# Designed miniproteins, single chains, continued (4): the designs that were tried, part 65

Each design is a single chain, and the fold is of that chain. pLDDT is the mean over its residues in the fold that is shown.

## One batch from the design tools (miniprotein)

Design m14237
Fold by ESMFold2-Fast:
Structure m14237 (fold): chain A 68 residues (1-68)
Amino acid sequence: SAAAEAVIAEARRLLEERGGAEGGEASQDLITRAVAQGKLSAEEAQAVGRELRRLLAEAGDDEGARMA
């Protein structure tokens, strides 16, 4: 969905700007807020988390992918 894509893009920016642990926490907060605001369903939130992990693994950051 467009909402899921937007959340993934923002989470990826946070990881790049803040670094792995801090960016990972900010990304989780972003997903939680999107669900609370009705922008994402619980199912979409799970899909977003899985996609973010896949993208981090593809970028060669296996440790970052495990933390996300």
Scores: mean pLDDT 70

Design m14238
Fold by ESMFold2-Fast:
Structure m14238 (fold): chain A 65 residues (1-65)
Amino acid sequence: GGREALLAAAGAKTREALAARLREIADSSVGGTKTSALAVLADLERGASLEAARRGLRQAAENGN
């Protein structure tokens, strides 16, 4: 589900891998999962660190648990 997709994306080891996973989630999801993926993707595009982005995704996944 969406929670598992966000948690899996948080495992990304590179900025490029994270961005690719977030685009996939945004294209295939709706509601809170899509909003979370788009928000983190926007943060990456604005210069947020990979660690900050991964932390945000883990928090989003936990809130969905």
Scores: mean pLDDT 79

Design m14239
Fold by ESMFold2-Fast:
Structure m14239 (fold): chain A 65 residues (1-65)
Amino acid sequence: SREDQLELLDQMVSHLRKQGVPQEVVDRIRKDVLKWLDENPDASLMEFVDKFSQILREELERLAE
């Protein structure tokens, strides 16, 4: 459900903060994922996880520049 996806998102972004990812980057990841969920209301849990992983990878690549 969307509620389960939002709870999982909060858990994942909390984990990123504990791993030392900057708060500004975590906030961008959360906003981008929320926007994607709004645009994809029928997304499966697997599609959600795949999209989160893609957004995370892109943000970490920006940090490396």
Scores: mean pLDDT 82

Design m14240
Fold by ESMFold2-Fast:
Structure m14240 (fold): chain A 77 residues (1-77)
Amino acid sequence: ARRARGRAELERLQAELDELRKIVSKHPEVDELAKKTGLPKDDVIDAIARRVLVLMDYGGLPLEEALKKAIEELKKV
């Protein structure tokens, strides 16, 4: 029972990350960040998606605000 709950939580977080990656991939700023950082576009998308999750979970930000803040933070690198 306890392990089944942990698996369901991990699957939920993975599905949420996958959805965020799809949303992030549509932003034109991703191409600019990939060029600035020298990272592959997929790696930039993953970094933004992970940061959005942290800002939503710990910062209490709504999706749109978390996404904008994650992109702004990566622009400063």
Scores: mean pLDDT 75

Design m14241
Fold by ESMFold2-Fast:
Structure m14241 (fold): chain A 55 residues (1-55)
Amino acid sequence: SETEKRIERLKKELELFDEVLAENADRPWTPEQQASLERALKRKEELKNELEKIS
């Protein structure tokens, strides 16, 4: 179903987020990169909430 495909897509996107964050956890961030990271973390929370609603 379309719902199942959407759930799969959201899970893959969240997995990629976790991977990128883990790879960059110990590196210094510029102010611009820090702002981008904050936006990415907010988006990740939104994706998690959306996945919970449709699951």
Scores: mean pLDDT 72

Design m14242
Fold by ESMFold2-Fast:
Structure m14242 (fold): chain A 75 residues (1-75)
Amino acid sequence: SMEAIEGFARLAKGIAEKAGADGEEMGKKARESGEMIVKGDKEKGIAEFTKFAKEHVPEYAEMLEGAAKELADAV
């Protein structure tokens, strides 16, 4: 669902902004990874997003990985 992807992207953007990171880039990566997840490439989408989160907001990476897994479980 596009609504689920956009919700995930907005959540990721907000978390990155609270961490002092680039919310636009995090939201864009979340949208790209979310599209992989909803199209069935769940493992790759989660892995790529988690790697990006660890590089940019390591203190929130586990929370963001959890959000990606929740998206995967919902589709």
Scores: mean pLDDT 86

Design m14243
Fold by ESMFold2-Fast:
Structure m14243 (fold): chain A 87 residues (1-87)
Amino acid sequence: ETVLSEEERLALARERAAEEGLLEAFEAALRFEELAKNGAPKEKLEEAAEALLAELRKLGVPQEELEEAEKAMKDAIENRKLGSIFD
């Protein structure tokens, strides 16, 4: 089978997310990960994390799970140990 580039893999993941109605949350998560990898300031990472949490809330994720996700993202911002959205 054809070996996909990083951009091609992201395009397929985006299509899959769109099919499941998760496109906005997927793009918000991707934006947060990209900013973290590029060493963006904490303020920008916090804005991206807030955007991701807002999209997850729109999808009906329970508040308790949103609080856990927020804590994980804050820990990642402090330590630059962000988990991959593809894991």
Scores: mean pLDDT 72

Design m14244
Fold by ESMFold2-Fast:
Structure m14244 (fold): chain A 99 residues (1-99)
Amino acid sequence: SAMQKQLEREMITLIVASSILAAGSPDPRTREAARILHELGKQLLDEGKVTQKLVDQMREALDLLQRGDVPAAAAKLLAIAEEVGASPDVIARLRALQA
């Protein structure tokens, strides 16, 4: 549907923005959180599970990362990761970023 294509385009925009942070942020914790946001967004696209709620939550996490609030972003990403059944590796990496 047109709405589903719009949600997928919004998710792609968030993935692209996260890739820029992952490549360019001087903070290694921000780079790692941005890599995880990219991985989660790609998983959602690949599984056809992109929803408005998940786009909004991913956008909130990206906004927190852009402000340098890595622990808050990691907490948001952890909630998303648990909801979508992300790998144990992703969960462990997010928990490390909250320390």
Scores: mean pLDDT 89

Design m14245
Fold by ESMFold2-Fast:
Structure m14245 (fold): chain A 61 residues (1-61)
Amino acid sequence: MMSLAQTRSHLEGLLAYLSTVLPEEKVAAIRARVEEILASETDPARILARASEVINEVGRE
């Protein structure tokens, strides 16, 4: 299982990748929602699940 620090690193990697395929405005929206999740959640599995949902929702639109 990933630690919180490893989870943050993983999400930063995903956001860097998304910045190459999505408009800057959408990446900023995903980043803002991910930061809110990181502020409210402490469980890495929940953070990753919620972040994945946000990325899928915004990325598909």
Scores: mean pLDDT 78

Design m14246
Fold by ESMFold2-Fast:
Structure m14246 (fold): chain A 95 residues (1-95)
Amino acid sequence: DMEKLREMIDREFVAVSTLSSSVEDPLGEFIEEKRSRYPEVKIVSKTYFGKDTGELLLEYVKKDPKTGELITVEARVTVVKRGNNFVILEENLTL
């Protein structure tokens, strides 16, 4: 449901990005970008399901924009190859 996906993006539950399909390790590139913003990011798992699909589980700490308190975010990141791009979807899980 595209409308539900947009609502989840607006609530910061989901983020989408893209990388060139020439990148050898799209999840690795995502991890490096995440570490630049959240130096204490913990990688729980990193798995590829063949050449065109992968999953990353990670934990990081950010400030809640509503309360100003530090919260631990558990995130699932999926990557899928679509034409000339890797499409990367980050989902914020509950914690």
Scores: mean pLDDT 76

Design m14247
Fold by ESMFold2-Fast:
Structure m14247 (fold): chain A 73 residues (1-73)
Amino acid sequence: MALWRAGAAAGLARIPELLEALREKVAAGDVAGATGLILALVGTLIDVEKAEASEEERRRAEEAVREARELLR
């Protein structure tokens, strides 16, 4: 199995934790912490695309990145 598939699976499993942590960092004004979490979510989306994951998995990753973007407004 390619390394990217393991990364995609791990990242997808962590999406709820990352989004909750991001919401907390944004509420606290922790820009550095929020940036790190956004990069982790974007990395998960890239891994999912590279893994040719299911449409449902891709949609979950895309929705997570979209939600993260909205939290920064």
Scores: mean pLDDT 73

Design m14248
Fold by ESMFold2-Fast:
Structure m14248 (fold): chain A 61 residues (1-61)
Amino acid sequence: GSVTVSSGKVAKGETKEVVITNSSSRARVVRVDIVIGDEVKHKVITVPANSTVTLTVTAPA
């Protein structure tokens, strides 16, 4: 199994979803780098086995 991560750009005042899917039989720790304009935020997420985790990112207006 493997882990897949969606990628995307967040516009000012927009809410964007980042979808992380773990198709393996084990929980996986995934690091996500979130870019909002000129800022980069790092987030570490544990994705359970055979599961999808959605992160909601909102850029300030």
Scores: mean pLDDT 73

Design m14249
Fold by ESMFold2-Fast:
Structure m14249 (fold): chain A 55 residues (1-55)
Amino acid sequence: NKELMAEAASDSVRASGGPYAPTPEEAIEKALARGDDNGIAGAMVARMALLEAKK
């Protein structure tokens, strides 16, 4: 669900203490270490949002 993915992206932001993890790759790796599938999905959504925000 898009709302759940948006919340997962926000959760990744809060977990990192910033707008996004230092890099999307690091965010995914941290989510994997936590065993958090939603965190992984959120990090990927955050990466796509970053790319769109740049252009």
Scores: mean pLDDT 59

Design m14250
Fold by ESMFold2-Fast:
Structure m14250 (fold): chain A 75 residues (1-75)
Amino acid sequence: MRRLIEAESEASFVLMAASLDPNLSKKAKEYIDKAVEAILNKDFEKAKEYAEELIKESTDPAVIKAAENLKKTLE
C-alpha cells in the first residue's frame, strides 16, 4: 500500500514538472502517460522502464529529476 501511494505521488511530480515545460516533446508526454498507466495497473517494472525512457527523451532537469525519483521509489 505505502509503496503504491509513493509511486503515485512521484508520478504526480513527473506530471507537474511536465506541465511546467512548454517545450516538452510529444514522446516525453507519451512516456509520462504510460508510466502513470503502468503504476495504476501495479506494473512497477514497466513504470520504471517508462521513467528511464523519459530521462533519455527530456532535456528539462526538473522532469529528469522527477523521473529519477520515480525509478528510485519503484525499487
Scores: mean pLDDT 71

Design m14251
Fold by ESMFold2-Fast:
Structure m14251 (fold): chain A 76 residues (1-76)
Amino acid sequence: APSPMEQVEALIDEAVAALRAQPDWSDAELLAAAKRAASAIAETGEALGLSPAEIGVALQRLVARTAEILAERRAA
């Protein structure tokens, strides 16, 4: 079975892939979806017994990858 952190990392990868699959979404729609993903990731991390620090690291990764998508969209 995957570790708790591996499960959270898989959710981050899934969320980022879903955001990248929506090129027609506005920045506001993309950010709203990213916020929903962040809530789901935090809830899953808590349910799996991850510490607040571990959840914080996972959320920072989601924020960084969401920022990359927004930067790529603005450069296009």
Scores: mean pLDDT 85

Design m14252
Fold by ESMFold2-Fast:
Structure m14252 (fold): chain A 97 residues (1-97)
Amino acid sequence: MKEKVAEYLERLRKKFEEIAKKLTPAQAGLVALEFSDIANELLKMAEDGASDEEIEKKYQEAEKRFNEAVKRAKTLESLPDEEQEALLRQRLKERFG
């Protein structure tokens, strides 16, 4: 179970690394926040004793969420870098402030 979560997180991390090459730093940061949420949720499910089937289902939903986050980040391409950075700073402040 814990090994499967590690494998799923590694798959998402590699997917993030590949997509991040095509994103601005601010867009990549926004996607990284969604990846962090997904990672914490999967790790918490494993800690709480979720079944392999439940973790697999959550991972499939997480891949969709990740792809949607990438799509949303790409819609920011029309904004100036300063506005993209301001959005990232706001998200970081909401999460860690």
Scores: mean pLDDT 80

Design m14253
Fold by ESMFold2-Fast:
Structure m14253 (fold): chain A 78 residues (1-78)
Amino acid sequence: DIEAALAAMAKTWPEPVVEAYRAAAELYVTRNASEDEMLLAAARALARALGLPEPAPDKAEAEKKLKELMAKIRAEMA
């Protein structure tokens, strides 16, 4: 359940990050976007929220950048 996942994220993550993930989830619901497209959209939105360069449009690179951004957010929240 995408809404349940977003609600869980909202308890621990900054609002801009949650909204970025919501936008990626809406792509899936609205136009049946692939998991690759959702991951790339989420990674780009996270990069923008943190003021970092957008990840390359490659699934493996997008997943890597997403993990890096998540770790950076966690470090900033500590």
Scores: mean pLDDT 63

Design m14254
Fold by ESMFold2-Fast:
Structure m14254 (fold): chain A 93 residues (1-93)
Amino acid sequence: FEEELLRLAEEHRDLPPEEARRLVARLTLELLLHLIRTEPEALAEEAAANAALEPNPGLTDPAQQAIAEAWRAVARGEIPKAIEILEEALKAL
């Protein structure tokens, strides 16, 4: 997943910024959703670390906000809520 995501980011580096941003957001949401569904327990420690990160106030991207909210939900053990947040974000893309 990580290596494939890096390859796609590298390959699409030349895309217009808006398209590249949307593609990266979609892939990130899909990856996180997959990991939460398959390995929620393994993500608990990572979720706690990511939930402690302050959102960048300059970034108003809905996908990035959804990712931050999903990490906080996972850190609280609210797996169904994390899944719902990510699914709604994917529908909005």
Scores: mean pLDDT 68

Design m14255
Fold by ESMFold2-Fast:
Structure m14255 (fold): chain A 72 residues (1-72)
Amino acid sequence: MLGLQILLLTAEAVGGGVAETVGPEVGEERKKELRDYAVEQYRKGYDGTLEAQKKLQKALDEANDLLNKSQS
């Protein structure tokens, strides 16, 4: 199904992309935490369900919140 293919592609993109996207402003340790967190959430729901999408969005929202706190 389309959803499964998108899920698999996004799982890899989320893991790598988070580390690159947050840039050097967030310490290397924090970037690793955000990446690992996002990948873990996505991986847990990667059976291709709507639950996986909800977890991914929540993980990204929390990662963004952590990044925002790092700026303060």
Scores: mean pLDDT 59

Design m14256
Fold by ESMFold2-Fast:
Structure m14256 (fold): chain A 96 residues (1-96)
Amino acid sequence: SLEEEAERLKEELGGDRGFFIPLDRIDEFLARVHPEDRAALREVIDEVIATGQSRTSPAFRLRQEDGSYRWVSLTFVPYYEDGELVGLLVVEFDLE
């Protein structure tokens, strides 16, 4: 499963959290990024999609369930099914 793929990648990279962002939910994810950091994250994500190469973001603020922001860095890995890009596997590194 994509959840299992994300968890395996998290363990391999030594991250704090693994998750999957479907291609059609990228804008929902960007809405969780602090407004001042959104443009930089969009550029990283667009580059990963365009090149098919994994990228690690600079530090940015990601909104938590309680509405507060946490400083994190994310590694984005493009995920393909049947030769089609379906989304991004993500590993989160907590910087606090």
Scores: mean pLDDT 89

Design m14257
Fold by ESMFold2-Fast:
Structure m14257 (fold): chain A 64 residues (1-64)
Amino acid sequence: MKEEAERIVERAVELAKKGKPFDEVLQEMRAEAQRLLDEHPEAGKEVNEAFRKAAEKIAEIEKS
């Protein structure tokens, strides 16, 4: 679960660096996070935290 959450963040950062639109990257990460929550409800805190960090890092890349 922790590894899956970390992959959400890593993928989001890579997509943003490749020039994918911020909104599209967020939608992909949101869908992935929801899928993990559906499969692993016990990982809710880790998945939500990973999504939050991904969104922050994408926003920083967009501004840079």
Scores: mean pLDDT 74

Design m14258
Fold by ESMFold2-Fast:
Formats: C-alpha cells, structure tokens, sequence
Structure m14258 (fold): chain A 85 residues (1-85)
C-alpha cells in the first residue's frame, strides 16, 4: 500500500488500542484513564506527524484530522465512563 495507507492504518490501530485502554482502565480508575489516554494520544500525534512529514500537504492534513477524530472518540468514551460512574 501507499505510505498514506500505512499511516492511516497505524492511526486506526493505535487509536483502537487507546480506546480499549481507556475503557479497561476507566472502569477501575477514571482519573488514571484520562492521564494515560492523554499521554498515548500525544504519542500518537507525534508519531503520526513525524511519518506524515514526507507526504503531501493534503495527506498531512488528512492524517492530522484522523488523529483529531481519534482524540474526539477517546474524549467521548471518557465522558460516557464519567456519566456511568
């Protein structure tokens, strides 16, 4: 696949892992889930930005947008966990 397809697959997989971590940890310790998910999201953003640096400007924006979508999904999951506990 293209470098862009590889990057999008990375963001998708890492984003899923962060969501699963957030759910698992949030059921036991919501504050720790917030801290760990923020750390993992920052790591994903840095990794995705570094890999996107050699791509077109449009692809860089698309990758950054996908990372923001992952962040929004994690924030929504944290909000759900807070409402249920």
Amino acid sequence: GSKMQQLLSLISQEGRDILELTRSLGEQDLEKAREESEKKLNELKAKASAQAATLSEEDQKAAASFVEDVKSAVESELDRLEREH
Scores: mean pLDDT 87

Design m14259
Fold by ESMFold2-Fast:
Structure m14259 (fold): chain A 100 residues (1-100)
Amino acid sequence: SHMEELERLRRELEEAKRFLEALDPEEAREVLAEWAAMVAANKHLLPQNIAAARAANKLPLLHFLEALAAVFLGQPTQSEEAAELAEMLRELLRVLEEIA
């Protein structure tokens, strides 16, 4: 179900946070560099991917993509679910930046 998929995504982000909190400064810098490179390479595809997820009614994916657009492109979120995921993503970045 959509709710089960969204709850799985929330658990994955919480697990990611615990993993990131265990990194040393060198590892944290490497992860930040990899994320920055991935964003730079793919941010131009984000509007088309959001449109495709919306057309396909893939709500958990749509919420996650809107959260990515909010964090990396400064776009407003359209739902509370997307806003919550965006805040979780910002927390992951904060953890990495504090360790790096």
Scores: mean pLDDT 85

Design m14260
Fold by ESMFold2-Fast:
Structure m14260 (fold): chain A 65 residues (1-65)
Amino acid sequence: DSIRKIFNEFDIDKDGVISLAEFVQALKNMGLSFSPEHQLFFDGIDKDRDGLISLEEFVAFMSRS
């Protein structure tokens, strides 16, 4: 539930996936610049390596401890 709410905040255009462009924009909205660490974070979530993060990939990543 909380993870889905965070996903919806990153899903700026409400298309059900987070693109790299939306991720960069979400970082800017938080006052952050895109960096190599953010690229590694995105790549770590993007299991299909298609440049898009699905809700399932995001939930799976955020549910790991």
Scores: mean pLDDT 72

Design m14261
Fold by ESMFold2-Fast:
Structure m14261 (fold): chain A 65 residues (1-65)
Amino acid sequence: SDKDLEFAIEGLRNSARQAGLAATGPDAEVTVEVRVEGDVIHVKATAGDVVIEGSATLADLLAVQ
């Protein structure tokens, strides 16, 4: 459902932001981008010179929940 997709996106966005802060520090500005391509969710967090990228399928995310 659309709500499940929104929940998965917010979870990935939050995880990426936390990873960016862990790499840089609590006062760092972290920009998080999320892109959905079919059933694949891509996430990119940028904090200064640090870039963290990841992807997961919606099916994989739902399988662990």
Scores: mean pLDDT 76

Design m14262
Fold by ESMFold2-Fast:
Structure m14262 (fold): chain A 75 residues (1-75)
Amino acid sequence: MSARERMLEALDRVEALLDQAIALAQKTGSLDMDKLQQARALVAEARAAVEAGRMTPAQFYAKLAEVQGLLDEAK
Protein backbone atom coordinates (compact mmCIF):
# COMPACT_ATOMS: atom_id res chain seq x y z
CA MET A 1 0.00 0.00 0.00
CA SER A 2 1.30 3.47 -0.87
CA ALA A 3 1.97 6.19 1.75
CA ARG A 4 -0.97 8.14 0.25
CA GLU A 5 -3.31 5.14 0.65
CA ARG A 6 -2.16 4.71 4.29
CA MET A 7 -2.79 8.40 5.03
CA LEU A 8 -6.27 8.26 3.46
CA GLU A 9 -7.06 5.11 5.49
CA ALA A 10 -5.97 6.91 8.69
CA LEU A 11 -8.21 9.87 7.75
CA ASP A 12 -11.19 7.52 7.21
CA ARG A 13 -10.69 6.09 10.72
CA VAL A 14 -10.31 9.54 12.35
CA GLU A 15 -13.41 10.85 10.52
CA ALA A 16 -15.46 7.86 11.78
CA LEU A 17 -14.32 8.51 15.37
CA LEU A 18 -15.07 12.25 15.05
CA ASP A 19 -18.57 11.52 13.69
CA GLN A 20 -19.22 9.28 16.73
CA ALA A 21 -17.84 11.90 19.16
CA ILE A 22 -19.94 14.68 17.56
CA ALA A 23 -23.08 12.49 17.75
CA LEU A 24 -22.36 11.79 21.44
CA ALA A 25 -21.75 15.50 22.16
CA GLN A 26 -25.10 16.40 20.52
CA LYS A 27 -26.94 13.87 22.74
CA THR A 28 -25.16 14.49 26.08
CA GLY A 29 -23.66 18.02 25.92
CA SER A 30 -20.62 16.59 27.77
CA LEU A 31 -17.99 17.42 25.09
CA ASP A 32 -16.81 20.75 23.62
CA MET A 33 -18.60 20.85 20.26
CA ASP A 34 -16.48 23.80 19.01
CA LYS A 35 -13.28 21.77 19.54
CA LEU A 36 -14.80 18.73 17.79
CA GLN A 37 -15.85 20.89 14.81
CA GLN A 38 -12.33 22.43 14.65
CA ALA A 39 -10.86 18.90 14.62
CA ARG A 40 -13.27 17.91 11.82
CA ALA A 41 -12.22 20.96 9.77
CA LEU A 42 -8.51 20.08 10.17
CA VAL A 43 -9.21 16.49 9.06
CA ALA A 44 -11.06 17.80 5.97
CA GLU A 45 -8.11 20.11 5.13
CA ALA A 46 -5.65 17.22 5.57
CA ARG A 47 -7.75 14.98 3.28
CA ALA A 48 -7.86 17.63 0.53
CA ALA A 49 -4.08 18.18 0.79
CA VAL A 50 -3.30 14.42 0.74
CA GLU A 51 -5.62 13.85 -2.26
CA ALA A 52 -3.94 16.76 -4.10
CA GLY A 53 -0.46 15.40 -3.27
CA ARG A 54 0.38 18.60 -1.34
CA MET A 55 1.15 16.98 2.04
CA THR A 56 4.21 14.99 3.13
CA PRO A 57 3.82 12.16 5.69
CA ALA A 58 5.61 14.34 8.28
CA GLN A 59 3.18 17.24 7.71
CA PHE A 60 0.27 14.76 7.80
CA TYR A 61 1.24 13.31 11.19
CA ALA A 62 1.79 16.83 12.55
CA LYS A 63 -1.82 17.65 11.54
CA LEU A 64 -3.07 14.44 13.20
CA ALA A 65 -1.26 15.56 16.39
CA GLU A 66 -3.18 18.89 16.20
CA VAL A 67 -6.45 16.94 15.80
CA GLN A 68 -5.58 14.76 18.82
CA GLY A 69 -4.86 17.91 20.88
CA LEU A 70 -8.31 19.31 20.02
CA LEU A 71 -9.95 15.98 20.94
CA ASP A 72 -8.12 15.98 24.30
CA GLU A 73 -9.31 19.59 24.93
CA ALA A 74 -12.93 18.61 24.03
CA LYS A 75 -13.20 16.22 27.01
Scores: mean pLDDT 81

Design m14263
Fold by ESMFold2-Fast:
Structure m14263 (fold): chain A 92 residues (1-92)
Amino acid sequence: MQELLKEALLKLLSGEEFDTSKLNEEEKKKVENFKKHLEDFKKNSTVEDLKRLIEEMEKASKTSTSNTPENKEVQERVEATLKGLKKMIEEM
């Protein structure tokens, strides 16, 4: 259950579609609320703000050689966020 929700949220962060038909009603509500928050963020951000955030995140994500599970999850979230921000700029 939590794994599917986590995957859905990561795909939404990266600007990708996720099939919510596999989620339960509570998880679907969480996904819809998250989509609303992303749209509000996009609406309230300028292209220049998003470009600056991308540059700062890319600098922060410079190669870590540690293969810890915690570090991998952080890196996956950063990569998903960067992909989503770049997609938001393309749509603006």
Scores: mean pLDDT 71

Design m14264
Fold by ESMFold2-Fast:
Structure m14264 (fold): chain A 79 residues (1-79)
Amino acid sequence: ALLAEGRAALRRAAETGDEAALARAQAIADELRAAGDAAAQAELLAAQGEASRVAAALTTSLDPAEVAAEYAASLARAK
C-alpha cells in the first residue's frame, strides 16, 4: 500500500509540479525505511530519481520566456 501510494504521489508531482505531492512521497519513503521494507524503499528511491529529473525539467518549463531565450542563444552560438 505505501509503495503504491508513494509512486502515485511521485507521478502526481511529476505531472503537476505539486510540492505537497512530492512531500508526501518523501514522507512515505521515510516510513518505508523506518518499517524496514528495503525492497519497497529501493523501488521508491529509483522512482524519486526519475521524478526529480522530470521536476527539474518542469521547473525549467515554468519560465518559458527564459527557457526560449537560453535555447535561442545556444542555437546562435552553434552557428
Scores: mean pLDDT 62

Design m14265
Fold by ESMFold2-Fast:
Structure m14265 (fold): chain A 93 residues (1-93)
Amino acid sequence: MTPAEFVEEVLRRQARALEKLGRHDLAARLREIIPDVVEAVARMTPEEYAEFVRAATRGDAERIRELFLRAGLDEETAERVAETLVEFSAYFR
């Protein structure tokens, strides 16, 4: 499994967990960002991916945004995706 495939599976599982909790609104928002996250992670080096995992674990939205910008996402998308990931990761920390 590639890092991109692994991240997609994790995020899809998190969205399903949110649906089971009755949070269909949050599940929909999380699913909306999955393609952008998968695309960015697919462009990352192993070192950048490791940094992404550490930043996500710490809830460091600014660092995730920087990594997504380097991976080729535009500023608006990178900021929105980073903030969303940090918001949702708090439910599973």
Scores: mean pLDDT 82

Design m14266
Fold by ESMFold2-Fast:
Structure m14266 (fold): chain A 100 residues (1-100)
Amino acid sequence: MVELTEEEKELIKLSEPLLKDQAHLAELTAKDKELEEELLKIAEKIEKGELTEEEIDELVEEIKKKFGLDEETVEKLRRVLLAALAEQKGDKEKLREILE
């Protein structure tokens, strides 16, 4: 078993809503391969450090218009992508802010 810090254990507990948001998005992408490809491109750019929070907001709005996503789905997508960006940057305070 991997030994986690107390701070990492707290972040895992706070991430339960993100896991539900990720599951919802995974169900949608299983039905729409074009949406899956678009989200994978965004995830790859986040991992490469090529996106800012503002650019993520712009991309989420473009995806909303292109795929006709409802507001609940858009909020879930925004949370998942912003949390991924915060994790990539090692910004634990921003990650907690997104999860609260």
Scores: mean pLDDT 74

Design m14267
Fold by ESMFold2-Fast:
Structure m14267 (fold): chain A 94 residues (1-94)
Amino acid sequence: MSPLERLEALAQDPSLSPLERELARAAAGVARMLISLGREEEATAFAERVLEALQARDYAGALALMREVAARIPDPVLSRLALHEVARLEALLA
């Protein structure tokens, strides 16, 4: 199973907390945005790092990774959408 497929599976896992499912869903979304821009290797590496953070229950670290990657998306519409989703999830942790 690829790292992206693992994130998508976690997003659909009813045994996980709603926050963990939302973090996995948002991370999978960012990875798909990178793939759509031809950045498949970056998407895979990002997905692996987010999976490691989620396994460690480091939700703040997962969000920091998503914010960093979202800010580097060269498409301004996709970058804004990803950053808005990260900000929404950061508010849920506050």
Scores: mean pLDDT 87

Design m14268
Fold by ESMFold2-Fast:
Structure m14268 (fold): chain A 81 residues (1-81)
Amino acid sequence: MSAETRARVQALVMEGSRAYQEGDYETAVRYYEEALALTPASDHLARGGVYFNLALAYEKLGDTERAAEYRALADAHFAAA
């Protein structure tokens, strides 16, 4: 992806991680979903990282089924990287 897009994805992931650390898991999910939308399908390492963060946030929200789905997506993307 472009340097500008990469910087925006990184900023969104950082804001999501801040929200997660503050216990605002719903806001964390929103930032991670925005980061995912900007991340190309072929960037397996970046997509894997965002999916992993989404899995952690959904576990905290009690959505264990969605957390497991995102964890599987993260593992698949890391294997493809």
Scores: mean pLDDT 85

Design m14269
Fold by ESMFold2-Fast:
Structure m14269 (fold): chain A 76 residues (1-76)
Amino acid sequence: RREEVAREVIALGVALSPAPAAEAREALEAAVRANLTSEELPAEEVARLRPALGAALRALRERARERAAELAERLE
């Protein structure tokens, strides 16, 4: 189930990214991998990885929100 959600998130991120699909996919796969392995790592390493993953996901969310806002503005 988690892997299915991860695949959908990667696909959505690639579709919403202005970067070439290969670069966007590689970056998102790296971020997802870091998130999935965080539970298997010592607490100190998990704490270190979470900020980096958060930064990557924030950048993606900002791009997705900008696109959604553009579409909403055009529909209103």
Scores: mean pLDDT 57

Design m14270
Fold by ESMFold2-Fast:
Structure m14270 (fold): chain A 120 residues (1-120)
Amino acid sequence: MKREVETRYVESVEEAVAQVKPGQKVLILGNTPMAVELAKALKEKGAQVTVASRRLGLFKDLTDVNKVVLPHEDPAARALPLVTASKDIGGYDLVIATPSAEETARLVAKGLGVPLLVLR
């Protein structure tokens, strides 16, 4: 039986940040400058931020943010290491994705049993 992932769509970084509370553990999936702005804003709000990207160089100027490389093309192959690694950091409360990363993020959110938020 297919488990449903609670998915919300937001139109801006500000709207995405409004959905997060200080101290929450957030996983961000994205390969765009918008994901960088999101990670910075969430860190400033006091969230514990992890970013997963094929373009980690975009996040080079962010300190105190956990970084995970996503080298695989298959969404399932990308999702499994992220779900497994979450155990080492005590899990995640929320997954946030840019549209290009939505498929991988949906698999991760389903594996973790947490909500998915897509920044459109």
Scores: mean pLDDT 73

Design m14271
Fold by ESMFold2-Fast:
Formats: C-alpha cells, structure tokens, sequence
Structure m14271 (fold): chain A 76 residues (1-76)
C-alpha cells in the first residue's frame, strides 16, 4: 500500500541519517583522540562505544518500522 511504501521510505531515510551520524562520530573520535594524545586502545574503545550505540539505535528504528507496518496492515 501507499502507507507501507511511505513508512519504508521514512525508515530508509532515518537509517541513512543514523549511518552518516555514526560515521561522522567515529571520524571525530579518531581526530579528537589523536589530538589529545590518547592511545590506540583508548581510541578503539571510544569507537566500539559509538558503534554499539549506533547498533542499538538501528534496532530501535527497525522495531518502530515493524510496529508501524503491523498497524497499517491491521487497518487495511
């Protein structure tokens, strides 16, 4: 349906935004970490945290899409 297509497109846009934001945060963590004289292990720990936060946000977006699609399909 048109409503399902719209929900999928909105989810795709949010996922692309999240990927871009996560990538930018990783680059900034490497830049700032090196500027502050952090060790490679400390920088990698910061990156691991950013990646895990991004994965959690992606799971939340997937759950929201599933909920929206179930609601739309129940109404049609």
Amino acid sequence: SEKEKQAILEHTKEMMRLMGETSDRILEARREGRAKGLSQDEIEALIDKIVEEGKQQARELDAELARRLAQIRAEE
Scores: mean pLDDT 89

Design m14272
Fold by ESMFold2-Fast:
Structure m14272 (fold): chain A 75 residues (1-75)
Amino acid sequence: MDSIQQQIDQTQRRIREAERLREESKREYEQALADPSTPATVQAGRALRQIGYDTEVWLLRQQLARLQAQYAAAQ
């Protein structure tokens, strides 16, 4: 079982990766919108991907806040 500090470190790494993917997905969506030949189904798929990454980042930040609170309470 990992220590709370190790869980915090792992969660922070996951947040950084999810934020990177979120930014990449946003650029891909903007590129799809800029190209009038891009099918509507592709644009919709990129929009859903954006919502998915936003949700993942939010959930990971909630988990990090809980772990940090547990760590502070244990000090």
Scores: mean pLDDT 81

